# Designed miniproteins, single chains, continued (4), part 13

Each design is a single chain, and the fold is of that chain. pLDDT is the mean over its residues in the fold that is shown.

## One batch from the design tools (miniprotein)

Design m12452
Fold by ESMFold2-Fast:
Structure m12452 (fold): chain A 79 residues (1-79)
Amino acid sequence: SLSAGELAILRRLFAQFDRDGDGTLDAAELRDFLTSLGHPDPSDAEVAALIARFDADGDGTLDFDEFVALLRSEAARFS
C-alpha cells in the first residue's frame, strides 16, 4: 500500500497533467505525462493500449485510482 505522503505526491502529479480539471487523464494528458518521464514520443496506439488496460469502464480516460494502478504495474519500465 502507498503511504499518505506518497498518495499526496501522486495526487499533485495527477493534477499537474489533468489540465481540464475533470479528475481524469485523457490520451493527450497521459502522453505528455509519459514524455515527462523520458519515454520518447509514445505512439497513439501505445497510449490507447495503456488506457484500455487500466480503464475498467471503457470511457477512454484514467481516474486517479487507475493512474496509480498503471504506475505500479509499469514501475520497472519507469525506474
Scores: mean pLDDT 73

Design m12453
Fold by ESMFold2-Fast:
Structure m12453 (fold): chain A 64 residues (1-64)
Amino acid sequence: MKKKIEEEIKESLRLMARSVARIAVRNGAPEEAEELFVKSIEAILEGDYEKAKELREKALKIEE
């Protein structure tokens, strides 16, 4: 039952992350960075900070 609450929180945060990423893309970030930002937020929520770091590095590399 706690898993359902976690899923709802993750879904809400995913939607917020996608909204923030969309604003970044509108301001000149590549579309590929949008997906990487969303996945990075999801990794943080799972407690996988290493994966989040890798996704962040990929996003920064694409923005250059």
Scores: mean pLDDT 68

Design m12454
Fold by ESMFold2-Fast:
Structure m12454 (fold): chain A 86 residues (1-86)
Amino acid sequence: MKVIVKVENGSTAAKMALLGGAQAAALEGGKLSSKVEGDTTTLTVEGASERGAQIVVDAAKGVEARGGTVEIKEEGDTITITVKAP
């Protein structure tokens, strides 16, 4: 599947946590790419396993537990996670 993480106005800690999750997901199977546009960092893992996708979701929920806002949208084979800093 494809996992897309959009980090809006993310702190360094939030970006590092989500990058770590995306890298771990890629190690379970898949390709990681990143794109930075202003205050938005987009991480994409293509060919992720179910376990890889769950690792990214868990990383995003960790950011939410620290006061961020997380929106998860699943459409077919694509999971899009939008993370906004407090």
Scores: mean pLDDT 79

Design m12455
Fold by ESMFold2-Fast:
Structure m12455 (fold): chain A 105 residues (1-105)
Amino acid sequence: SLTQSPSSVTASVGSTVTINLTSSESEVLSVNWFKQKPGEKKELIIYNTSKLAKGVRSRFSGSGSGKNFSLTISNLEKEDSATYYAKALTKNGWVWGQGTTLTVV
């Protein structure tokens, strides 16, 4: 099973947050990270664990291997308030994480 943590986080403008994805059973080959604002589609922000999607600002970074992966968002802006979802490539195909809701104040 996959666990995305925390489920929610509140952080200040200009700070840094890290969202984690852990696998309890299967090794994860790679992770894509998505950003979703209310009423909007999921936007790809990180692909292949650590690569920035086109048009995504360098404040976003991804890392990880094996069973532990993370998304780090630095120098937070109010527009970063969104739900962030991991999509992990496992032996059983792609699996979505539960999401993390970020509120920037």
Scores: mean pLDDT 89

Design m12456
Fold by ESMFold2-Fast:
Structure m12456 (fold): chain A 70 residues (1-70)
Amino acid sequence: SMKEKAEEYLKKGREALRNGDFEKAVEYFEQAIKLDPNNAEAYLLLGQAYLRLGDIDKAREYFNKAAKLK
């Protein structure tokens, strides 16, 4: 149930990234992380979304969080 909802948010976030809606992508990836906080992919995608928004410091933070997950 929670994992299925997290996967749905990841899918919506990727669609938002593809459409250039980076703020919406951030929101979807944040929801995915809330439901599945150990998903390294979600942190990498959130970092990419922040990088596209020009928030280099947040992008670096989330890339580092992803690197610490197994």
Scores: mean pLDDT 88

Design m12457
Fold by ESMFold2-Fast:
Structure m12457 (fold): chain A 85 residues (1-85)
Amino acid sequence: LNAIRQEAQDRYNAETSKASLFSPELAAAVTARARADAYRTIAKAAGDLVGEDVAKEYRDKFRDALRDFNAATERARRVQRERLA
């Protein structure tokens, strides 16, 4: 499982580095999405390799991260609408 966590962290770091090319609002959305993707990947691997209890913990983290991603995406869209108005 540690190798999967490291892979998820590396992917998160790669996506976060790309976020620096965007506006702060879009960067926040990209970062939140990367975090949700990382937890989803770990949850799936945990279920397959370790057991349901660990998988459930990471699924719970994924749900929370997905909520943060949706909020960040809405904020980015709001800022874009203000720019176009």
Scores: mean pLDDT 74

Design m12458
Fold by ESMFold2-Fast:
Structure m12458 (fold): chain A 95 residues (1-95)
Amino acid sequence: VPKVELSPASATVTQGQTLTFTAKVTSDEDVYVQVRLVDAETLKIVQESPVVKVKPGETVTFTFTITAPAGTYRLIATAFKDGKQASAEATVTVT
């Protein structure tokens, strides 16, 4: 199973501002990574990144302009390959 780490662990932003997150992948093979911004209460996906291919030990940077209204969100990075997945989360507070 791949492992993914997401940094920073939390961020606070005003709606319309840009957030940058870094995903580090630990795997013995290439995996695919996607990052999703999810409402913390409803778990609805409000924004998502393109799917990107990541090599073992590679770090990928994701940049989002936050369009979500004020509230608490989870940013979830998922690494997946061949039916296996791992996820890492950051907390995003939009003001």
Scores: mean pLDDT 81

Design m12459
Fold by ESMFold2-Fast:
Structure m12459 (fold): chain A 77 residues (1-77)
Amino acid sequence: MAEAMRLLKKADEYIKKAEEALKNGDVDTAKRYIEQAEKYLKEARELLANSTSVLKPFLEEQIDYLEKKLKELKDKL
């Protein structure tokens, strides 16, 4: 559970870095950050699949939210 939260924080950080890179015209850098964010979201989802925590629905909602942001960001590439 704490590990899933840490992975989600990393994914969010890379999404923000990708947004900043795109604002600066650094498409290659943004693409690299998007790839890292996708990896962290996948790892968080896999970790959560084996969780019986009451927080699982909340963390799954956070993953869905960040995945949606990533799709919007990839659309700008």
Scores: mean pLDDT 82

Design m12460
Fold by ESMFold2-Fast:
Structure m12460 (fold): chain A 67 residues (1-67)
Amino acid sequence: MKKKLREFMRELGLRRLAGEPAPSPEEQKALEYLGRAEAAEQRGDLATAEEYYKKALEYLEKAEAAR
């Protein structure tokens, strides 16, 4: 799960460098939940982090399906 989200972040960064437009609403939601998951993990709240990682992945999948 985390590996796919890290790959998404890397690809998003590369697309920005290539002059791609800003992230879609679904991609923005994926980034928002990813940030929340990382904050929870840093606090040691692994259960909350897992929930947010699942939400981030769900929105990432929606973004991929919409393209």
Scores: mean pLDDT 73

Design m12461
Fold by ESMFold2-Fast:
Structure m12461 (fold): chain A 62 residues (1-62)
Amino acid sequence: MKVAAIVVNATEESIKKALETAKKEAPDAEIEVIEAKSVEEGKALGRKLHEEKGWAVFGLNA
């Protein structure tokens, strides 16, 4: 299965932290990091991926 890790104003540190947490929750999943410019954009992207593709979403309230 695929898991989306959504990061707002991505830094190398925030991306690493998101990946570590996503792998901890779904260690056998294919993890895709998605950068968002705002919390609202991140929430919209997460909902779209979950609703349209059935992906598990991790990160911001999305």
Scores: mean pLDDT 72

Design m12462
Fold by ESMFold2-Fast:
Structure m12462 (fold): chain A 67 residues (1-67)
Amino acid sequence: MKEELEKEINRAMVLIYIGLAKIFEKNGKLEEAIETLKKAIELAEENGDEETKKEAEKRLKEVEEKK
């Protein structure tokens, strides 16, 4: 139960970073969006959350293509 809750909290933090990166991207702050997405990828990797990691990696690629 406690370990399950910790995994959910960690997943929520990764999603918050992805959301923050979307805000940076919408405001034309592409460098900040890239840095934020890299943090999301690192956190997802640490959590073993492969699905959320792939989502962050996909968004990172999309932002880098806009540079």
Scores: mean pLDDT 79

Design m12463
Fold by ESMFold2-Fast:
Structure m12463 (fold): chain A 88 residues (1-88)
Amino acid sequence: SALEELQAQVRAYWQAVLDYALAKTDPNASPEEIAAAKARLDALGPQWRAIERAFELVLRGKSDEEIARETGLPLEQIRALKEAFEKA
């Protein structure tokens, strides 16, 4: 579902944050391992910022179309997010 896809994207970003933090603090990690973890985190950054912005706009009562235009997220993900917030 669109909600499951959105949840997977959120989990992937938080896992990348944790992986990078662990790599930086591991005295046995190579520079290449640290760089790879950072590259993964950096690659997921734009999508995560779009999701964060979508959360803000949903809470502010913006339309699905406005959120889609501003974030670039699929309408199905925006609708799933709104439904999840209404049920919480």
Scores: mean pLDDT 86

Design m12464
Fold by ESMFold2-Fast:
Structure m12464 (fold): chain A 80 residues (1-80)
Amino acid sequence: MLSPAQTQQLLQQITADLTQQAYARVQQGERDVQKMLDDLVKQMRDRLRAAGFSDAQIDALVAAIKPNLQHIIETMVADA
């Protein structure tokens, strides 16, 4: 299992990458918030699984992060 510091670093890298992907998609004219959110959450789940997290841990982390990611995407679309 990853240490708390390694988990924090991984989550920061994942959220930064996903936020950048969302920004690029919005800049290219994508406006479907739900589709972007679903695609990015899938990528987050896949990356966490590859890092050795259990399904229960992934569900908890996604539940914690998803509302903030959704708000970021909604803000990007509204500002575009």
Scores: mean pLDDT 84

Design m12465
Fold by ESMFold2-Fast:
Structure m12465 (fold): chain A 64 residues (1-64)
Amino acid sequence: KKEEAERLFKEGREAMRKGDVDTAIKLFEEAIKLYEEVRQTVEDDINLALAEIMLAVAKIEKER
């Protein structure tokens, strides 16, 4: 699950880089759900927070 969350987060960042904001939003939402499931350490909390920040950025880009 943790490795899959990391993969989804990387794919979301790549989608943002390519301008595919809708795909990035979906990928970040999936990564957040998986990080919430494995949330046991400070590192997991940091990764969850980063995914939430990136989701917010993606949603802002979509509205522009």
Scores: mean pLDDT 78

Design m12466
Fold by ESMFold2-Fast:
Structure m12466 (fold): chain A 75 residues (1-75)
Amino acid sequence: ISELLREIQSLENQINAALAAKDYEKAIELLKKRIKILEEALKKTTNPHAKKALQNQIKQNKEKLKELEEKLKEL
């Protein structure tokens, strides 16, 4: 779980860099990867507090993904 959380944090930094570069395709790909890892972490987590934190992060990342996908569709 700790290794998965570290990977999630690394992906957040990469997503922010892609967004700063206006590389929305790369940001979408990285967000999809981050959501997948968050869902895997949620499956392995037995701590209720950690589960709630992961669920909140998944929701936030899914919302961000929808916004970026809409931007690409408008192009």
Scores: mean pLDDT 80

Design m12467
Fold by ESMFold2-Fast:
Structure m12467 (fold): chain A 82 residues (1-82)
Amino acid sequence: AAPTPEQLEAAAKALTDYLKKHNATAVGGIGRVENGVYRIVAKVKDDKTGKEFYVEVIVNADGSAEVRPATDEEKAELDAAM
């Protein structure tokens, strides 16, 4: 299933706000919808140090969004897709 327009907007805002707060740039990501929840795993790079790290953006069916560290499984899936 595809994410809703509200989920797309919420995900873009949450990720953009996170990247600005942490002075990081997105390198790549994959997204999927499961049970009405839009989940994105993104690889991000610190703009000053070049250190790479992985985050998950979760957007619920109601449009509420959060950003958290990605799991080791999610990191492996994204790295295999890139």
Scores: mean pLDDT 82

Design m12468
Fold by ESMFold2-Fast:
Structure m12468 (fold): chain A 55 residues (1-55)
Amino acid sequence: LVDEAVELYKKSLEARENNDQEALDEYSAKLAEVLDKLTPEELKELGKKIREILK
């Protein structure tokens, strides 16, 4: 789930860079669904991985 959320986040960033609103909406919706299933510990791990990607 955490790795799935990371991949969806990356895809949503790519869609935003490409001005692809349809893809952005799709990936954002899927990401929201995955985030709703994550535990607090998994959310913390996701935050750490995202920070490493954005550095």
Scores: mean pLDDT 78

Design m12469
Fold by ESMFold2-Fast:
Structure m12469 (fold): chain A 70 residues (1-70)
Amino acid sequence: SKEEIIKKTHEIQDEIQKELDEALEKGKITPEEVKEFAEKILDELIEAKIEDHVKILEKALKEVKEILKK
């Protein structure tokens, strides 16, 4: 359902935010890079159908986790 998709997008967005905050604290990403990353994701979400939002956010989460592993 649409409600389940929205709930899942919020859960993934919260996880992305936590991972980005950790990357900032560890000096693995700059505040400017965080802003650029967030703007890129927001643009992708605005242009996409709601059914694609989970996939877009899951890809973004994987990218942030890879930054943390470096």
Scores: mean pLDDT 83

Design m12470
Fold by ESMFold2-Fast:
Structure m12470 (fold): chain A 81 residues (1-81)
Amino acid sequence: MKEIDEGIALIAMAVGRLLARKGDLEGALELYERAAELAPEDSEVRAEALEAMAEVYAALGDEERAEEYRARAEEIRERLA
């Protein structure tokens, strides 16, 4: 179960990155949100999803929300170090 959820999160990240490259920021955000939800807490995948969401918010002009998601991703990465 847990390993399957992480695998699905990785697929969601890959598809989200593809959508972001094509300019579908809303679609990318939905997939990154799903990836963060499915990824285990304090995992690299969750940190990557939060960082990707921050990039989408920055692209949408929401720099305050982008900074919040970057901080959350960094907090997870520091706990993993």
Scores: mean pLDDT 82

Design m12471
Fold by ESMFold2-Fast:
Structure m12471 (fold): chain A 77 residues (1-77)
Amino acid sequence: SNETVAKMLNLLSKRAERDIPGEEGKKIAELANEGSKYAKNGDMEKASKLAYEGSKLAEKAGDTGTSESLKTISEIL
């Protein structure tokens, strides 16, 4: 459901801010949180794009777990 996807992206936003230090973690959290808002409103294309962008930044930051989770969400939307 839209609400389930939004909740998953919101949890990943909080995880990125907690686990990835500095500005990179904040940027990834911002992308995941924006994706959560779009998902809640039913805009799955924008949610997918934002999740994918967050995944790429998490990969560059060395957090493969957050990257893989965001990529998986982008693929199922």
Scores: mean pLDDT 86

Design m12472
Fold by ESMFold2-Fast:
Structure m12472 (fold): chain A 56 residues (1-56)
Amino acid sequence: SAAAAEAARLVGEAMRLGVEAIEKYKQDPENGKKFLEEALKQAAELVRRADALYAA
């Protein structure tokens, strides 16, 4: 379904964001820590949106 496809896309985007954040943190832990924290919050929001699509 379209909803399932969109949910999968959102989860994939969250995973990609997490990988990028971890890579930045490895390169520069001081500056990357803040980016990692924000990225984790954004990833959680994307996953919540994906969950809402399955609830509808």
Scores: mean pLDDT 81

Design m12473
Fold by ESMFold2-Fast:
Parts: C-alpha cells; sequence; structure tokens
Structure m12473 (fold): chain A 94 residues (1-94)
C-alpha cells in the first residue's frame, strides 16, 4: 500500500510537470525564461520527494504564465495544479 501510494504520488507529479513543460514550450522566449527557474525547482522537488515544494513551484509557474496564457493553456495549468495536489495527497497518505 505505502509503496503504491508513493508511486502514484510520483506519477501524478511527473504528469503535472510534463503538462506544464509542453505548455511552456509553446510560449514566447520571454515567458519561457521566466518559467525556467520554477520548472527547475519543480524537477528538484520531485527528485527530493517534496510534493509540498512541488505544488508551490506549480503555483508560481501559473502566476508567471497567466498573463500570456490562452484559455486552453490556462486549463492546462489548472489541470497540472490538480495533479500536484493529488501527488501531495498520495504522499501524505503513504
Amino acid sequence: EKERLLKEARDAAEAALGTIEEFVAGLSPEAQARAKPHLDQARAAIEAGDYEAFLEAVRRLGDVVAPHATVEQAMKIVAAEILAVAALDYRERA
């Protein structure tokens, strides 16, 4: 059970990060540059198993890109935040 929850936490976090990386790659170079430190922080958080830090990084990414996001891109950020919350929830239950 605990091993499964930890795996589901990591899988949810990886899915969230993948969604954001795909979305950021479609933005302007200026928006990508502003997002990069938060993407790097999110990756480091996953590797450390720190899903609370991961959720914070995802939220900061949302704030940085929101002014330049289309409705479709904004929905991807919301989906990524939901996955980040799920990752934290799985870790807390493990």
Scores: mean pLDDT 78

Design m12474
Fold by ESMFold2-Fast:
Structure m12474 (fold): chain A 72 residues (1-72)
Amino acid sequence: SAEEARKAGEAAVARGEALLAADPNSLRSLAQAYRDYKEAAKNYERSGDLEKAKEAQAKADEVLAKALALSE
């Protein structure tokens, strides 16, 4: 259901945020947070919450950019 997808998206955002709060400069944490935000975006899109989907995708892109900068 849309409600289940929305809750899954919220849970994925919470996981990503917790990882970044605990260790914001770890490549492992950034890689996992990227996956969590991508999963959040997908679930929000399924729920019809396109604004939250865009926000989650933007966070994923930000985390990816940071991971790439740290791996140089």
Scores: mean pLDDT 88

Design m12475
Fold by ESMFold2-Fast:
Structure m12475 (fold): chain A 57 residues (1-57)
Amino acid sequence: ISADVVEATQLLRARGWLSANDTLSATANEKVKAMQRKLGLTVDGIVGPKTLEALKR
């Protein structure tokens, strides 16, 4: 698991979009996609720099 994925997991938990017991995995890709839709990003299920920047706003 990359550092970006770990950071995104913590940011999603802080926003209440991911529970404390959940992690970003194949099963959690739907959470990433739902977040990307709400933030107006490309819905690809990939946690990249653009996704992290949007989460910090």
Scores: mean pLDDT 67

Design m12476
Fold by ESMFold2-Fast:
Structure m12476 (fold): chain A 75 residues (1-75)
Amino acid sequence: AEEKRKEGERAEKEGNYEEAGKKYKEAGDEYEKKGDLKKAYEAYAKASKAYDKAGNKEEAKEADEKALRVLREYI
């Protein structure tokens, strides 16, 4: 989970927003499986922003929906 989040941060710094979105989404999925809902929300939110910057609007929307679902369950 942390490793995937770190990979996303690295890809984002390199301007590889599509790869960053993918890695952040994978991190969110792993955090959710571990029950770390707050970190899952943060990762999915980062994935949504990264996909949006990449122009992948559908993937950005999907990641945002996952973030909101997890946030609702966390709070």
Scores: mean pLDDT 82

Design m12477
Fold by ESMFold2-Fast:
Structure m12477 (fold): chain A 62 residues (1-62)
Amino acid sequence: SKIDERFEALRKKLKEEMKKTLGVSDEEADRILSQLDYYSLAKLFGLATPEIIKYELEKKKK
């Protein structure tokens, strides 16, 4: 659907931003994004930066 396409496009953009700013590999970026829950994804759609993604994942790993 169009919504699914928009979500996938945003995920791709976030992945590229993570690779550029955090210096992570494609595989690491995919792994990080795949670990996010619905609330984390909602935050990414509102105010998403690679730094925020990193913080959300670190918080969950604790």
Scores: mean pLDDT 65

Design m12478
Fold by ESMFold2-Fast:
Structure m12478 (fold): chain A 93 residues (1-93)
Amino acid sequence: LADFDADPLWDYWKGLAYLASGKYDEAIKYFEKALAREEPGSPGQAGAYTLIGEAYYKKGEFDKAIEYFRKALEIDPSNERAKKLLEEVEKKK
């Protein structure tokens, strides 16, 4: 609330860049920073959970990926990205 200069989307972009580079632990750290700035129950929180889940999935931590996709779907049951990724994780198990 004090620093409107901080672009909350910057943490998402950094996370996405690390995710694309295969640096999954770094991607998760930035997505967790983005998550901390989201309002509880917001679509942004659902999106942050989905991205954290995708990073865990790509890292091979399927149980954590499923946990985060379920959290995203509890907030936004219509999140097609979270649904698709949850199905992909369950298919690979």
Scores: mean pLDDT 79

Design m12479
Fold by ESMFold2-Fast:
Structure m12479 (fold): chain A 66 residues (1-66)
Amino acid sequence: SSAAEREALRAEYSKTHTGGVAQVLAEGRKLGLSEEQLVRLTREAQKREGELTEEEERRLLEEVRK
């Protein structure tokens, strides 16, 4: 089914790209960001395809922090 196929693809994608999203979340939690800010951070990280650089990570954290 299409739902099972999409879930399998997401799992495979996560294996390859988990580091970037997971790293940003870990850094956000370390900085004491709220759960709402962490959700925003995750969405912004997901919009950016591929590997996150240190500069991109810093900019994402700055965008979420207000």
Scores: mean pLDDT 65

Design m12480
Fold by ESMFold2-Fast:
Structure m12480 (fold): chain A 69 residues (1-69)
Amino acid sequence: MSAVEAIKKAYESIKSELSEEQKKAVEEALEEAENGGDVGKAVLKILSALSDEQQEKFVEALSAAVNAG
């Protein structure tokens, strides 16, 4: 699984917990990573758009997605 696919899986697992503004921020960061941007920067942008609770869920989901490949 690519890093971008792992991020997509993590996003889908928490998507219902996010506001429309947060979803837009995540999708913009994800699109940047898909277009050859820095994946690490994209992850940091996503985390900065999320609350502490949402960040914990996202990191857990991302870890699970990486380990599931």
Scores: mean pLDDT 80

Design m12481
Fold by ESMFold2-Fast:
Structure m12481 (fold): chain A 63 residues (1-63)
Amino acid sequence: EEERRKALALALGTIIHLMEDGYSLEEARKIAEEYVAEKFGLSPEEARRIVDEALRVLEANRA
């Protein structure tokens, strides 16, 4: 469960960094998904779920 929190934090930070660098949200999402999957040894499906959760957290804090 601690690894899940680390993956979520990495996904969120990666998305923010890429968007600040001029990537679209869609591109940042795809890159974050790949990076989190590779770094934490997750399946593409699991990484996608983590990235989706990171995006929900980001939207909730903005709204």
Scores: mean pLDDT 80

Design m12482
Fold by ESMFold2-Fast:
Structure m12482 (fold): chain A 58 residues (1-58)
Amino acid sequence: MEAEEQGELADRAKEGDREAQVRLLGLFHEKEPEEGVRRTAEFLGLSEEEVRELLEEM
C-alpha cells in the first residue's frame, strides 16, 4: 500500500472517522498481530479496550 494512502487513512482515523480507524487497525494487525492493538491505541490516543471494540467491527 502506498505511503500517501496510509497517511490519509491515518489522518482520518485521528479525526474520529470510524471506518478509517477500523481500516488502520486492520493494516497494523496484519503487519504485527502481537503489537497491532497496542500500536493502534497509542497512535489514535485510544485505550486498548476501545481498540478491541474496533476489532469486533472487522
Scores: mean pLDDT 71

Design m12483
Fold by ESMFold2-Fast:
Structure m12483 (fold): chain A 65 residues (1-65)
Amino acid sequence: MYKVTAAPGLKLNKSIVKAIIEKYGGKIVEETDNEVIAELPDDVDLSKLEAELKRYQPGVKVEKL
């Protein structure tokens, strides 16, 4: 599982973050105002996913749980 967190002081745009995760074959497990937890396929291009997330959410963190 992976955790996607907004930069300090910024709100997470959950709609775009969820859309990007689902586009890469991920499943949303949990969400809060500043965090999304998702399952990603083992073969996902994590670098491309993270780059696309950072385009819409500058300073976003993607952490493996």
Scores: mean pLDDT 80

Design m12484
Fold by ESMFold2-Fast:
Structure m12484 (fold): chain A 78 residues (1-78)
Amino acid sequence: ATADLEAEFAPLSPEQRERIRAAVEEAVKEGLITPEGAEFILRNSDTPATTILTTAVLVATGGMSREAAQRILDAVDA
């Protein structure tokens, strides 16, 4: 349990960051995230925990669709 919690706050791997970037770029092309939302998530996705929180904030504020959030979360977990 403790090791799993520490992993959520560990820095994202280069592969995870690349998957998140690709998911965000596709969501922008499809109009599922605002350009401002895309900048915000890419600036605030240093760990899995911060990426999850940032997607939740953007969905709640209308900067991102739930579909885009799910794609980004899937990119973290892949």
Scores: mean pLDDT 78

Design m12485
Fold by ESMFold2-Fast:
Structure m12485 (fold): chain A 74 residues (1-74)
Amino acid sequence: SMKEELLEIYREAMERGMPGDIAYYVVSLARKYNLSREQARELLELAEKLYKEEGYSLEEIFEKLEEKVEEIKK
């Protein structure tokens, strides 16, 4: 089962109109890299910008989110 915090991030993503694939990917990265709620929210905010404002594809968004995780873990 997902932690309550990760479920909340998923719900926030869906409420913001994000595709389920992006919402799930953010949660998957947060779980895989043991990100805090604040770090997971940074990924969600980046994903929203890339999807809604920049018009990137899902593949490009996933790559950008992986890069952001590397930045957070420095």
Scores: mean pLDDT 82

Design m12486
Fold by ESMFold2-Fast:
Structure m12486 (fold): chain A 64 residues (1-64)
Amino acid sequence: GREEAIELVQRELGVSEEKARKMVEGAETLIREMGEEVAIDFMVANTGVSREVAEEVVRHLLEE
């Protein structure tokens, strides 16, 4: 879920929980408005996480 995505971003980027939460909220908006693949590409390009990590973040956000 969202909390797992936040923890993953915080761990991989070494950012605060507040910053990770804002990044995850941005990813949720991109998934909703532009789709999963665009959100993954944007995260890789703008945060420096690997595609594998970006895909895992998206997977957690799609889990109820």
Scores: mean pLDDT 81

Design m12487
Fold by ESMFold2-Fast:
Structure m12487 (fold): chain A 68 residues (1-68)
Amino acid sequence: SSIEDGVEYLKEVYEKDKEKGIELAKAGVLSLKDAEDKKSAEEFGELLIEEFPDDEELQKLGEEAKEI
């Protein structure tokens, strides 16, 4: 899915620059919220929580995405 591809790209950005990775994730959540795309937001949130278990900011963003 496009969300899975987006999270894979985010992982590459995060590994090179954590701050840029977090900003990319924030932009993704905001975009999905503006689009009112609840299904994609839930998928994005679940993948953020699963793929970034040690990053508190990304865990929080994942939870926020699931509440859209």
Scores: mean pLDDT 83

Design m12488
Fold by ESMFold2-Fast:
Structure m12488 (fold): chain A 76 residues (1-76)
Amino acid sequence: MKELEERAERLAEQAAEAVAAGDYEEAARLYREAAEVARELARLYEEQGDEEMAAAYERAAEVARKHAEILEKLAK
């Protein structure tokens, strides 16, 4: 689980760097990957009965997907 959390953090950092570089297509791709990892973390925390962490990662996934959608529109 910690490895997935670290991966989510790295993807978010890489996405922010891509945005700063003006690479909106790459940033959108990275945010979509971050959303997938966050959804997996939410499911794993739900299986453990940690509803607070599950809800937090579900919100993180939604935010990442919305960022990806905005960036995809900016790239096109």
Scores: mean pLDDT 85

